# Designed miniproteins, single chains, continued (5): the designs that were tried, part 43

Each design is a single chain, and the fold is of that chain. pLDDT is the mean over its residues in the fold that is shown.

## One batch from the design tools (miniprotein)

Design m17568
Fold by ESMFold2-Fast:
Structure m17568 (fold): chain A 97 residues (1-97)
Amino acid sequence: SAIELAIEAAKKAIEAGLEALKSDNKKAINLGIAAAIRGIGAIFQAEVLKDGLGGARDAISAGELAIEAGKLAKNEKAVELGKEAVRLGEEARRLAE
């Protein structure tokens, strides 16, 4: 369902953000932290507030931050996890609409 996909997307964005923290690049670290925080917010929206659309939108945003962080970190795993988060979040948004 939309809620389950939004939570899965958010978890992938958090994992991607945390991967970017392995970098020595300060901007990558800051964006990775932002991705993780936004991903936690997406889980709260979807799971606690039962807002699948809000959760999906926040998960997409978190994934996009994680992709930017991963690119700056030169961490391919972070980029791929972030892309998966965006893909799952877009699917969740489509189902919630």
Scores: mean pLDDT 90

Design m17569
Fold by ESMFold2-Fast:
Structure m17569 (fold): chain A 83 residues (1-83)
Amino acid sequence: EKEKLEKRRKGNKLLEEGEELFEEKKYEEAAKLYEEAIKLFSSVDENSIELTLAYQLLAEAYYKLGKIEKAREYFEKAYKLAS
């Protein structure tokens, strides 16, 4: 339980740092942090709201990088988790 809480906290911190990089238009660096957050959230709960948000953020970063097919793929993953 405490281990799961620590992973969620680390994941949320990575999302916050990634969002800051995204605002600075450092999309490739933001995407890396979102990918790391996805790993942490997936290891705790594969259908969490945090995982859904991380997929949405990663998709947006890929979209900004012009990686349109990757962006669609991750938007679809987020949509599936959100039902």
Scores: mean pLDDT 85

Design m17570
Fold by ESMFold2-Fast:
Structure m17570 (fold): chain A 70 residues (1-70)
Amino acid sequence: VDVEKVRELAEELGKALRAGDKERAKELAQRLGEVTGDPQLAEELIEAIERGDYERAERLALRALMNAES
């Protein structure tokens, strides 16, 4: 797993969430799932974003980054 890529995507996802840009946030969530090899992560992130549960989306992104750094 490319830890630097995961970090960049997680940071961009956080920015999109703070901006309320759901379309960009979902695109970044999909890319996070691809680079981590975890399609379930992408699905959970997209569901949280669609529901406006940005706190959950941020926790999922942080979990992905922590796992990539391990």
Scores: mean pLDDT 82

Design m17571
Fold by ESMFold2-Fast:
Structure m17571 (fold): chain A 92 residues (1-92)
Amino acid sequence: MKPPEEDLKKLEPIIDEIVDEVAREYGLTPEQKELIREILRYHAEFLLRADVPLEDIVEEMRKIARELAKLPSTEELQEIVENMKKYLEELE
């Protein structure tokens, strides 16, 4: 499949800003912050591969980041990361 490298590079600083904002708002640990950042990057890659416009991806990232920040467990975030990573690896 065609990798969305150019558009993903444009989203990386936006994802970092969203994660920093949500971490401040919800009082996330550094580990939770990093896991949410990784989840958002994988999800952005899926949406780019599905030809979703950048503006819609940004809106979806903000929504997902807030939902993930409400999860009580770092373990749940780790499982989401591993599942997303495995799925992307199978697409290669």
Scores: mean pLDDT 76

Design m17572
Fold by ESMFold2-Fast:
Structure m17572 (fold): chain A 74 residues (1-74)
Amino acid sequence: KKEKHEELLRLIGRILAIIGEIFDLELELEKLKKLPNTEENRKKIEEIEKKIEELEREREELLKRMRELEEELK
């Protein structure tokens, strides 16, 4: 059970790190959306949106694993 608790803490740490990264990217995205709608700015927005989607997918997989471990520990 101790090893599962350690895995849970590592998962929580990674999830929090991803949430922080997504938050920072969303703030940058909001700033870019306030700039003129140029092709260069549109490409930057698309790149950030794609990166956010990748991080959100990783977060969902980690959250799923965390829920599985929490059920096993209850």
Scores: mean pLDDT 81

Design m17573
Fold by ESMFold2-Fast:
Structure m17573 (fold): chain A 55 residues (1-55)
Amino acid sequence: MELEKGVEQLKKLAKDPRVSKESLITAARVLARMLGREDEIDKVIEEVEKAYEES
């Protein structure tokens, strides 16, 4: 639940033209690590990358 909420916020940031793809990927990794969900890192990165490409 907390991880999903954080990913939703990162997807909103993906729509900001000042935010780079690299910074979003870094934020996704940090979020997953902080929540103890390191096994979800690849999934979170994929979702954030998709949001960035669709923006």
Scores: mean pLDDT 78

Design m17574
Fold by ESMFold2-Fast:
Structure m17574 (fold): chain A 74 residues (1-74)
Amino acid sequence: SEAEAYYKQGLEYYAQGKYEEAAAYFEKAISLMPEDHPNLARTYFMLGLAYLELGKLDKAAEAFEKAFELSKRR
């Protein structure tokens, strides 16, 4: 799907150290994922990692909190 394509591209940017681009693509992927999407928690976790690399600690914490919360709901 389009959401998975954005997520995959975000991972590619993250692997290249392009953390601003990675975060933007993960945000786009999340915007296209419904709340019950199996990759939503994972995408929030990766967004948190991208924000952490950028030194955006508050945004990283928020993204990790979302990932953890979503991981509890199956």
Scores: mean pLDDT 87

Design m17575
Fold by ESMFold2-Fast:
Order: C-alpha cells, then sequence, then structure tokens
Structure m17575 (fold): chain A 103 residues (1-103)
C-alpha cells in the first residue's frame, strides 16, 4: 500500500499571507487530489489531479504536481474562510491532514 506523508501538520498565516502544504508518497502515483474540510463538514474536493481547480474554488488556491511522488498546494492572499484542514489523497489513501489557521 502506498504511504502518504503530509507537511506541515499545522500552519498559521496572517490575512493576505501565503501557505504551502506538501504531500509526499512512498512510491510514484498517477494522481494526487486535494480536499478541504471545515470543522463539522465533510471534506470537499478542491484540486483534482494535482493541478485542476474544481468549479467554485478560489483562484487563490492552486496545486502543482499531478503525478510522481510529490504534490504541493498553495494558498495565496489567505482569507479567514481558507481556515480548515487540507488533505492530500491518492488511490483512496489520505494524508494525515494539515490545519491552516488564518489570523
Amino acid sequence: MVQVTQSPSSVTVAEGGSATITVTTSQPVSRIDWYFQKPGEEPKLVISNGTIREPGVSSRISGSGSSGTTSTLTISNAKKEDSGVYIGETLGVSGQGSTLTVV
């Protein structure tokens, strides 16, 4: 089974700042997807195949790396609504999640 490692586990940024979250896989994979979860909600797909932004997702959120061993999610010009848990996933295997706090 592929292992998914995610870093950092938590990050705090000011409004207007930027944050990056990276997943690394134990072996090359064909696809990495990114989910966003607010407290009390189900995770929602935000970036598919590492780079494809889902409809309605802010252009401030972007992804790089669609295949291989690494994918990076970037939140630029952060807003308080971006606060929550971001989760990278491949082949049904999820990373541990990264908590973003915008202050």
Scores: mean pLDDT 83

Design m17576
Fold by ESMFold2-Fast:
Structure m17576 (fold): chain A 68 residues (1-68)
Amino acid sequence: EREELEKKIEELEKEIKELKEKIKEIEEKIKTAKGEELRKLILEYTGLKLRLIGLEFELELLKKKLES
């Protein structure tokens, strides 16, 4: 159903937007962090970037399915 796909796309777009903002906040923190704090921020940043890639891929697949 088109409405179900549109809802999933909207939910993914919202999650992606929120995740991008969170990544931006961590990027700013990394600029001033040192030692163990920097290490923890880099690990969190890496995890969030991997999550973002996965969500963007899922969004692309759903958009292609909606257009088909």
Scores: mean pLDDT 84

Design m17577
Fold by ESMFold2-Fast:
Structure m17577 (fold): chain A 94 residues (1-94)
Amino acid sequence: HMLRPHPALPAVQAAINELIRISDKEAPKSAAPLVVATALRVIGLVFEGASPEEIRADLDGLVAGLEKLGASPQAVERIRAAGDRIVAIVEADA
């Protein structure tokens, strides 16, 4: 009641769930806290009406962290693609 729901939030939530699913199957287990923290930050940013650029920066940070943790190039590419979909959803609503 007190906060207006962002129009893109349901689509963003679905895209974040897919990113978490890909990470759980393909990324190192040590990456799970980073993925969860990034998902929560992105949801918060969307809820606050942050720019697509701010959301992209947080998702780029996730990709860099996954590379440091030894995620395969294929896993990194799939997670990057999932992140790009989140940014595209927010851009369409801007």
Scores: mean pLDDT 80

Design m17578
Fold by ESMFold2-Fast:
Structure m17578 (fold): chain A 93 residues (1-93)
Amino acid sequence: MIPPFSEEERAETLAAIAGLLREIADMLEQGKVDTTLANKIVAVGLLATALDAGGYREEAERVKEGISRIVKLIEQGKYDEAAKLARELADEL
């Protein structure tokens, strides 16, 4: 069993996710839908998995659900809506 995250590790992981979500939003607003955007989305997913493993399942599920919705909006070409959702998710963390 992986030991649970400390409050510091949780806060640092949430801050990293929020930072990546804001960077994703900035890229979407600029129409930059490339490998760099894809890599940032993957990084958010990995950090959410680390939160789940660290004992913060509810927060991890919220981030994973948010990222899934953002990806669907990107697939639909709704980049402004995806950017707005990414910023809203970052502000909720």
Scores: mean pLDDT 86

Design m17579
Fold by ESMFold2-Fast:
Structure m17579 (fold): chain A 93 residues (1-93)
Amino acid sequence: MSEEELEREVTLGMVRIMAAVEARIGVTHYGVAEADARAMVEAAVRAAEEALRAGASSSEAVRRALEAMAETAERLGAPEEFVRRLRELAEKF
């Protein structure tokens, strides 16, 4: 495995964990349905994979993942406070 491939795998692993944690917070604290939470995680991982494939940095891939998760949350009618939380988290990357 190349260092570039290893860095991509590590970044995707981090995105999966972060997205799963935020999805669980959405379900437990914001009333997000579990099916919607799964769609949010899938959107985050897909956005990270696309960003990394396009040559984005790890930080950019994480930011794009959280932005995609927020957009999916908003589209599915999640509370504004949860969508705002995800967007604020993305701004840290």
Scores: mean pLDDT 88

Design m17580
Fold by ESMFold2-Fast:
Structure m17580 (fold): chain A 74 residues (1-74)
Amino acid sequence: DKAKEALEKGKEGKKEYVEPLIKLLKDKDPRTRAAAALALGMIGDKRAIEPLKELLKDKDPNVRTYAKYALMMI
């Protein structure tokens, strides 16, 4: 489950997870995109800012909400 793995990476907070999580923001599953956004917010690395801004345009309203929340955490 990619969504569960993304959240676990966010909780660990390691910078090495930032780039893999940014890639998951483009996953076909909206649950995975939302989880990756939250995980990036939890890590707080500025590299996530521009990818998360793009996610504000996501077709799924829950994904947009998590992107907004993640940006507020960084």
Scores: mean pLDDT 86

Design m17582
Fold by ESMFold2-Fast:
Structure m17582 (fold): chain A 61 residues (1-61)
Amino acid sequence: SLAELARELIEQGASEEEIAAALLAAADPTTAKRIRELLDRGYSVEDAVLAVELARLEAAA
């Protein structure tokens, strides 16, 4: 999952820019667009990932 990827990169000491680049590369186009929109609004990488994971859980319920 994107949250798992973000967690692993944070544990490795990756920068926020490195985490963002990895998430955008790993995400499908729709999810990548949503992450970019959240980052453009000033959300952190962690908050952006949390928001897209929550939206995915709601869609799966």
Scores: mean pLDDT 78

Design m17583
Fold by ESMFold2-Fast:
Structure m17583 (fold): chain A 77 residues (1-77)
Amino acid sequence: MRPEVSAEEVELIRRTVEEVAREYGLLDPSVRAPRGLELSERIREAIDAVLERLRKAGDLSPLAVALARMRATVLGM
């Protein structure tokens, strides 16, 4: 069976990813994000910020951390 992530973990991941994406300008269509290396670096920093905030929020399963990374990556691609 697929590993189960709690509804609380899913909500925390969703909220944290959206917050970080907004802060890094990844959700703002009026701000054209730089392409290439600068965009990739910003996405990496955003992913790191998501993971850092989730670590501070409490004990998350390795699967929840992996889902957060995947969601953050998709925001920039």
Scores: mean pLDDT 61

Design m17584
Fold by ESMFold2-Fast:
Structure m17584 (fold): chain A 96 residues (1-96)
Amino acid sequence: LLEEGNEYYNRGEFDKAIELYEEAIKKDPNSAEAYVGLGNAYLKKGEYDKAIEWYQKAIEIDPKNYAAYRNLGLAYRKKGEFEKADEWFKKAQELA
């Protein structure tokens, strides 16, 4: 499910990727990677607030998830919230 979701995401089929990531979460609600996948798909669809919510869920599950911190920064930058973006990029750098 997670790997299949990633395959659809890589093909630009974001709605199908979302369905598969949601199924992955139903089977394992503690999959930080599945929440990052949901965030990434919503980010690509321009739904930045939803992307932010899912990345925050990933961090709640795995507080050292570098991808979630980095992509939170990207989502805030896409919204034009540059100061918040810088804060999340700095947090991501501290994990690297």
Scores: mean pLDDT 86

Design m17585
Fold by ESMFold2-Fast:
Structure m17585 (fold): chain A 85 residues (1-85)
Amino acid sequence: KPSKEEIEKIIKELEEKTKELKERLKNKEDTEKLKKEIEELIKKLEEYLPSAPEELKEKIRKAILEAEVAIGIDELVKGVEKVTK
């Protein structure tokens, strides 16, 4: 349903927010709002994935995986800090 250009724009936005999340984690900044925004973008891309062109499906999967890994690292870092305190 969405255009290829619209899907590519969302992929780029997710990639940019994922990079920002990694930077905020490095600087020990608050990540809660950014994680919610990333989760919303992931959900939107997952909805588009079944109907997306094959080339774009690869990009979507990579963007989602990178974002989920970054979120997982944030949760792990927070968990370790709580345990080591």
Scores: mean pLDDT 77

Design m17586
Fold by ESMFold2-Fast:
Structure m17586 (fold): chain A 88 residues (1-88)
Amino acid sequence: DELVARALELAEEADRLIEEGREAAAAGDLARAARLYREAARLAREAARLLEEAAEVSPRGEELRALAEGLRANAEAAERQAAALEAA
């Protein structure tokens, strides 16, 4: 499925950005870390949207919706981390 493949690529990119954000925060670059976390959240939400769209026509719709829920939770966590760093 084209939508699922695109969603997985976006989710992998989001995970990489979160890891880069953690390293930036550890190095004291809070502004860069916040930007990386916000970009990760954006990509994770787009991935979730694509999985939700694919779920409508997929025999594995339940599995795809579960993955989308996980990605949305990850996006919320990343945004909370970005906001905390911006407030520091």
Scores: mean pLDDT 89

Design m17587
Fold by ESMFold2-Fast:
Structure m17587 (fold): chain A 62 residues (1-62)
Amino acid sequence: SELKEEAINVVEKSVEDAIEAGASAEQVIKRVKEVIEKGENSIKELSDEEVLKAVEEAAKKY
């Protein structure tokens, strides 16, 4: 539970950092979908679906 919460926070911060660096929310979501489709999800504590949900939630805020 705590490890998953920390992983979600890391994902959300990465989305925020990418958007602050000039990426659009749509570009961030598209990149994450490509990583998941390739089976390259590096977030060990989260499933592909949980990573995508965390990214979508963070990106929708922008």
Scores: mean pLDDT 76

Design m17588
Fold by ESMFold2-Fast:
Structure m17588 (fold): chain A 76 residues (1-76)
Amino acid sequence: MTLEEKKKLTLEAIDQMIRRVEAELADHPERRQELIAEFNKIKEKIESATSEEDLEKVLNDLRKVAQRADEAIAEA
C-alpha cells in the first residue's frame, strides 16, 4: 500500500467518524462542532503528511480525537 493510498483510506475513515458525530450528537451542537473542527484539523495534517513517520504522528492525534468522540457519544 502506498503512502497516498493510506492517506486516502484514513481520510475516508475520518469522514465516516464525522458523519457518526453529526448523527449521534444532533442534540449537542456545541460538542458536535468542536469534534468536527478537530477532525477537520486532523484531515489537513494527513493531507500535508509527506512520510510514513509524519502520518503515524497524525494517526496518534486521530486516536485521541476519536476517543473523545466516543466519550461524547456515550454521554449523549
Scores: mean pLDDT 85

Design m17589
Fold by ESMFold2-Fast:
Structure m17589 (fold): chain A 70 residues (1-70)
Amino acid sequence: LSARELAILRELGHGPRSAAELARALGLSQSTVRRHLQRLEARGLVRRNPLTGRYELSDAGLALMAALAA
């Protein structure tokens, strides 16, 4: 995982976020954030809620964050 991907996972640890909210929080463009979110979804660490359009941590993403805190 890149440092930017880890930063996205940490932000999502605070709750579901849109790509625009993540871009604002991290000082990145929305296109950059969407690219990283696509990679994180492919890894199974993040999921998109189709009803809200917001991204959230999967169970695997939560487990990864817990492991990194240990």
Scores: mean pLDDT 86

Design m17590
Fold by ESMFold2-Fast:
Structure m17590 (fold): chain A 91 residues (1-91)
Amino acid sequence: SADEYAKEGEKLLEEKKYEEAVEKYKKAIELDPEYALAWIGLGIALFELEKYEEAIETFKKLIELYPDDEAVRLIAEYYIKKAEEKKKELE
């Protein structure tokens, strides 16, 4: 189930196995494209992998799915800003 894949992803994030976490969260999203926790986990895992552009696109998609959810917006905007700042530091 989508929830089982998201839980596996969360465990992998805690273990700092970010590439494996990305795979699990993508499977969760494939089964439930509106699963906010899976999108959040995917974005965080991509950010930790220094895939900043992919992380930004992931969090933008999350905002599109939940435009009226203030908690989702705050999390997504925080990581988008942080990823944009990291991209500038690497230039």
Scores: mean pLDDT 88

Design m17591
Fold by ESMFold2-Fast:
Structure m17591 (fold): chain A 92 residues (1-92)
Amino acid sequence: AKEYFNKGKELFSEGKFEEAIEYYEKAIKLDPNYYEAYLNLGHVLFLLGKLEEAIEYYEKALEIAKKLKASQEKIKEIEENLEKVRKLLEKS
């Protein structure tokens, strides 16, 4: 799972958003608890203007992160990204 996640991050940094999505999806398929992959998938979808889908992935990332007792810093980061996208969707 981590190898696919790292490849997704590399592709994202190159601006290859659709390919980055594919690798984040592969990471999630191997490890459904990989909340960072859901978070990054949400971020890519946000940049592609798919705000509703981005919200769903951020919500899933937040649910898993809380379930796994991730740090409060990470939980706050996900909550802030989710709130930002929700506010933009209201203006769309």
Scores: mean pLDDT 82

Design m17592
Fold by ESMFold2-Fast:
Structure m17592 (fold): chain A 61 residues (1-61)
Amino acid sequence: SSALEAAARRVAEALRAGDLEAARAALKEMSTIAGVEPTVEPTDLEAAELAAADVWVKATS
């Protein structure tokens, strides 16, 4: 889905900027679009990156 790809790009942009709050917001959007929850809680930038990857794999598998 183009919406899921756009949300994933927003997560990547937030992570590059070091903006944890923006990364969490974009991750929540990914989860809502995909209909799946990440296994990893996005407590920091590394955890947010892992959570986004988890949602992407679940949505595209």
Scores: mean pLDDT 85

Design m17593
Fold by ESMFold2-Fast:
Structure m17593 (fold): chain A 82 residues (1-82)
Amino acid sequence: SLLEEARRLLEEAKKSKDPSERALLAGRAGDLAGRAGDLELAEEGLKLAAEGVQKAKDVTRGIGGALMAIGGVIDARIILEK
């Protein structure tokens, strides 16, 4: 399921030592969590992606992750309106 894949990606992000890779994985997790309607998991992905962006030497990859996570939070909030 999308939610199970999101949890897997978030755990992989937490294990990553590269801040830019962490941000990208966390962003993907947040996007999938948001599409599944899990706002808490989407917000966790956004926090981890934002932290990764701040620490990243490759800011471009980090920003991509943060944008994905933002999209996930928006999607989850829209689902909660239904």
Scores: mean pLDDT 77

Design m17594
Fold by ESMFold2-Fast:
Structure m17594 (fold): chain A 76 residues (1-76)
Amino acid sequence: VEEAEEHLAKGREAFKAGDYDTAIEHYERAVKLAEGVDPELAARAYANLASAYHFKGDDEKAIEWAEKARRYLAEA
């Protein structure tokens, strides 16, 4: 959980700097660490992935990650 939160924070720093590729990498790591352990944190990581892909111009993936965030919160 702590490592997942650290990656979420590092992803947010990269996102703030406009480095969406690095942000996506950290958010993907946060998802892998949080899935099955912390559904709320996993959902937050999915939402952040959606935002990063949207700002990178990949709207298809942005929508997919946003849908996963909603479903994960509903199932948890």
Scores: mean pLDDT 79

Design m17595
Fold by ESMFold2-Fast:
Structure m17595 (fold): chain A 111 residues (1-111)
Amino acid sequence: AEELIERGEELFEKALAEPAGSELALNNYLFAAASYAEAGDYERALEVLRAGAERNADNPRYKATLLLAAARIAKAAGDEERARALLEEAIAAAAGTPYEPAVREAAAALE
């Protein structure tokens, strides 16, 4: 629906307006991607989550969270190779942090 695309665009703009490391920005990236995915626009959903992950390069928890969300969307789109690559990126983002076990568990649940 056009309303889901418009909502995704609005939420993505709100996420970009927030400072890096903002929890509000994290939630807006996730909600924007969900709106695009519900509309069947998996490519824009993945672009939003990639932008969020790049902006959270120094925040392992947020970067891994965004990459796990991207892997779920890639899997829903039928792109198993892209989903697998995104799971590996999420694990790498959390590597050596207290978040690594939870990220590995979430990744295993998506395989």
Scores: mean pLDDT 86

Design m17596
Fold by ESMFold2-Fast:
Structure m17596 (fold): chain A 85 residues (1-85)
Amino acid sequence: MAAAEAAAEAFLAAYEEGLRVGLEALRGEVSEEEAERRIEELLARAREALAALLASGDEAVLAALRARVAELEARAAAEAAEIEA
């Protein structure tokens, strides 16, 4: 339980930071090259955390993670729309 929850939180932290970096690039606050480099590093961390979570077999934590990812994606899409407005 605790290890699966920790892995899910690590994945979410990396994923949310990756979305934030993408939005910063859209605002011109960082270069596309810098954003891509940061996102690549964050994706590596997210994949490592996800692999640990999948190895745990905790389906409830996985289901909760999928719901939270969908919420993060919806918020990022709304922020991107605000930048375009």
Scores: mean pLDDT 81

Design m17597
Fold by ESMFold2-Fast:
Structure m17597 (fold): chain A 69 residues (1-69)
Amino acid sequence: SSAAAELTREIQEAYEAGDWERVDELIIEMLEAMGVPRERARELVELSRTDPEKANELIEEWGEEIRKK
């Protein structure tokens, strides 16, 4: 949780600075810290920029898989 809190702070700082590249990278790191593989996290970030609806669909699918465990 401390690692997630630190990443959240850094994301906010990058967002305020207008550094969107850093925001994307920090979001990927946050997802990795939560157990999402980097390749999958990167795909989600890419989709959120190009196809938000598909990104939301993947998030819901991941939520269902976690809930079934």
Scores: mean pLDDT 72

Design m17598
Fold by ESMFold2-Fast:
Structure m17598 (fold): chain A 70 residues (1-70)
Amino acid sequence: LSSLSAEENVALGKEAYAAGDLETAKAYFEAAVAKDPTNLEALKNLAAVLDQLGDSLEAQRYLQRAAELE
């Protein structure tokens, strides 16, 4: 996880999400945002996972961050 690029973390996060592993998907998307805080795809996917996990306030914050970058 920690040695992967933002793009690699996004790809792995999407794979985990497709498998229904929301906690693993969250970890990968968090790693992607940590490596590139301007990665719109990582921010939006992290928000989606957080919302599904019940962290709707955190999800809204990441969606706001993505909106500010567009």
Scores: mean pLDDT 83

Design m17599
Fold by ESMFold2-Fast:
Structure m17599 (fold): chain A 99 residues (1-99)
Amino acid sequence: MEAERLLEEAERLLEEAERKLEEAKKAFEKGDYEKAIELAKEAKELAEEALRLALEALRLAGPEERELILRAIGLALRAIGLIIDAERLIEEAKKKLEE
């Protein structure tokens, strides 16, 4: 079904975004701030696409599809969290490059 396929794709993108953000954090810890920015930007783009797909799935969900609605909301919140974390890491890494 259309909404379920969007949620499956959103979940896949979020898993990839989480991996990229973890790699970005490791690069930051090693002092590789340019690589941390690159990976965090990639994680942010993946999370933004996942958010778009989760919101589209929510739009397509019928009022009786409670579990699908809750899953879409959960994925959207997870995506927002990743976007915020990625933005913070990008900002911190940029400050380190200027110091």
Scores: mean pLDDT 89

Design m17600
Fold by ESMFold2-Fast:
Structure m17600 (fold): chain A 60 residues (1-60)
Amino acid sequence: GIAEAQALARQAGEALRAGDVDEAVRLARKAGEEFTAAGQPGAGRTVEGMTRRDAARLRA
């Protein structure tokens, strides 16, 4: 549900701050799936896209 999606999105942000890029991308993908299931596909796409872009910068 939405609460689970928000918790996963928060965990993805924490992983990015810790420099755990692979974990952040995995958590953001799960958050995106949960937002889509809750009827908010736009929010899911935003969270996943932002996390992937930040992950790419950290890897570069």
Scores: mean pLDDT 78

Design m17601
Fold by ESMFold2-Fast:
Formats: sequence, C-alpha cells, structure tokens
Structure m17601 (fold): chain A 64 residues (1-64)
Amino acid sequence: ADELVEKGAEAYAAGDYETAIEYAEKALEIDPNNVAALMLLSYAYQALGKGEEAMAYFRKAMAA
C-alpha cells in the first residue's frame, strides 16, 4: 500500500494525474481506509477539474 501511494505521489508531482489515480486506487484495493491514498485521489481529481469526485474522496479520508 505505502509503495503504491509513493508511486502515485511521484506521478502527481510529474503532472500525471491519471497515473496517480491508478496507483491510489490500487492502494485502496489493499487497504480501503488508506488515508494517504484517499487524499491523493482527492488532490488528483481536483487537478483534473473533477470537484465532486475530489470532495467525495476528501470526505472519505476524513472519516477513515
């Protein structure tokens, strides 16, 4: 899980938001309450202009 989040964060830093989402989703398959993965999804969706998805993942991260 942690390694997948690190790879996702690297993709996000490179501006590859779709790859960041893919790694974060894989991390959540291992741990559905991984706060770092949920936050990464929130940031990546926000960067893509998908505010509803970003807010959904942010709320889930706060509840985890």
Scores: mean pLDDT 83

Design m17602
Fold by ESMFold2-Fast:
Structure m17602 (fold): chain A 71 residues (1-71)
Amino acid sequence: MSLEMVRELVELLRAGVPEEEVVRRVAERIREAAAALGEEVAEEDLERQARAAVELAREALAAGIDPVEKM
């Protein structure tokens, strides 16, 4: 995943966009990127990758606000 993508996700989360909406948007971008490379990704893998990206963005957001997370 690109660093620019993660940063954009952090901004969406800060703006109060629902997590499910962010996951859907990331999945669409991953699909577009894969299609540009001539590859198809299963919807299950798209959702998994999108959720992982949102978790990374959430960690980055938390790291910017709090130095330590309980989880």
Scores: mean pLDDT 70

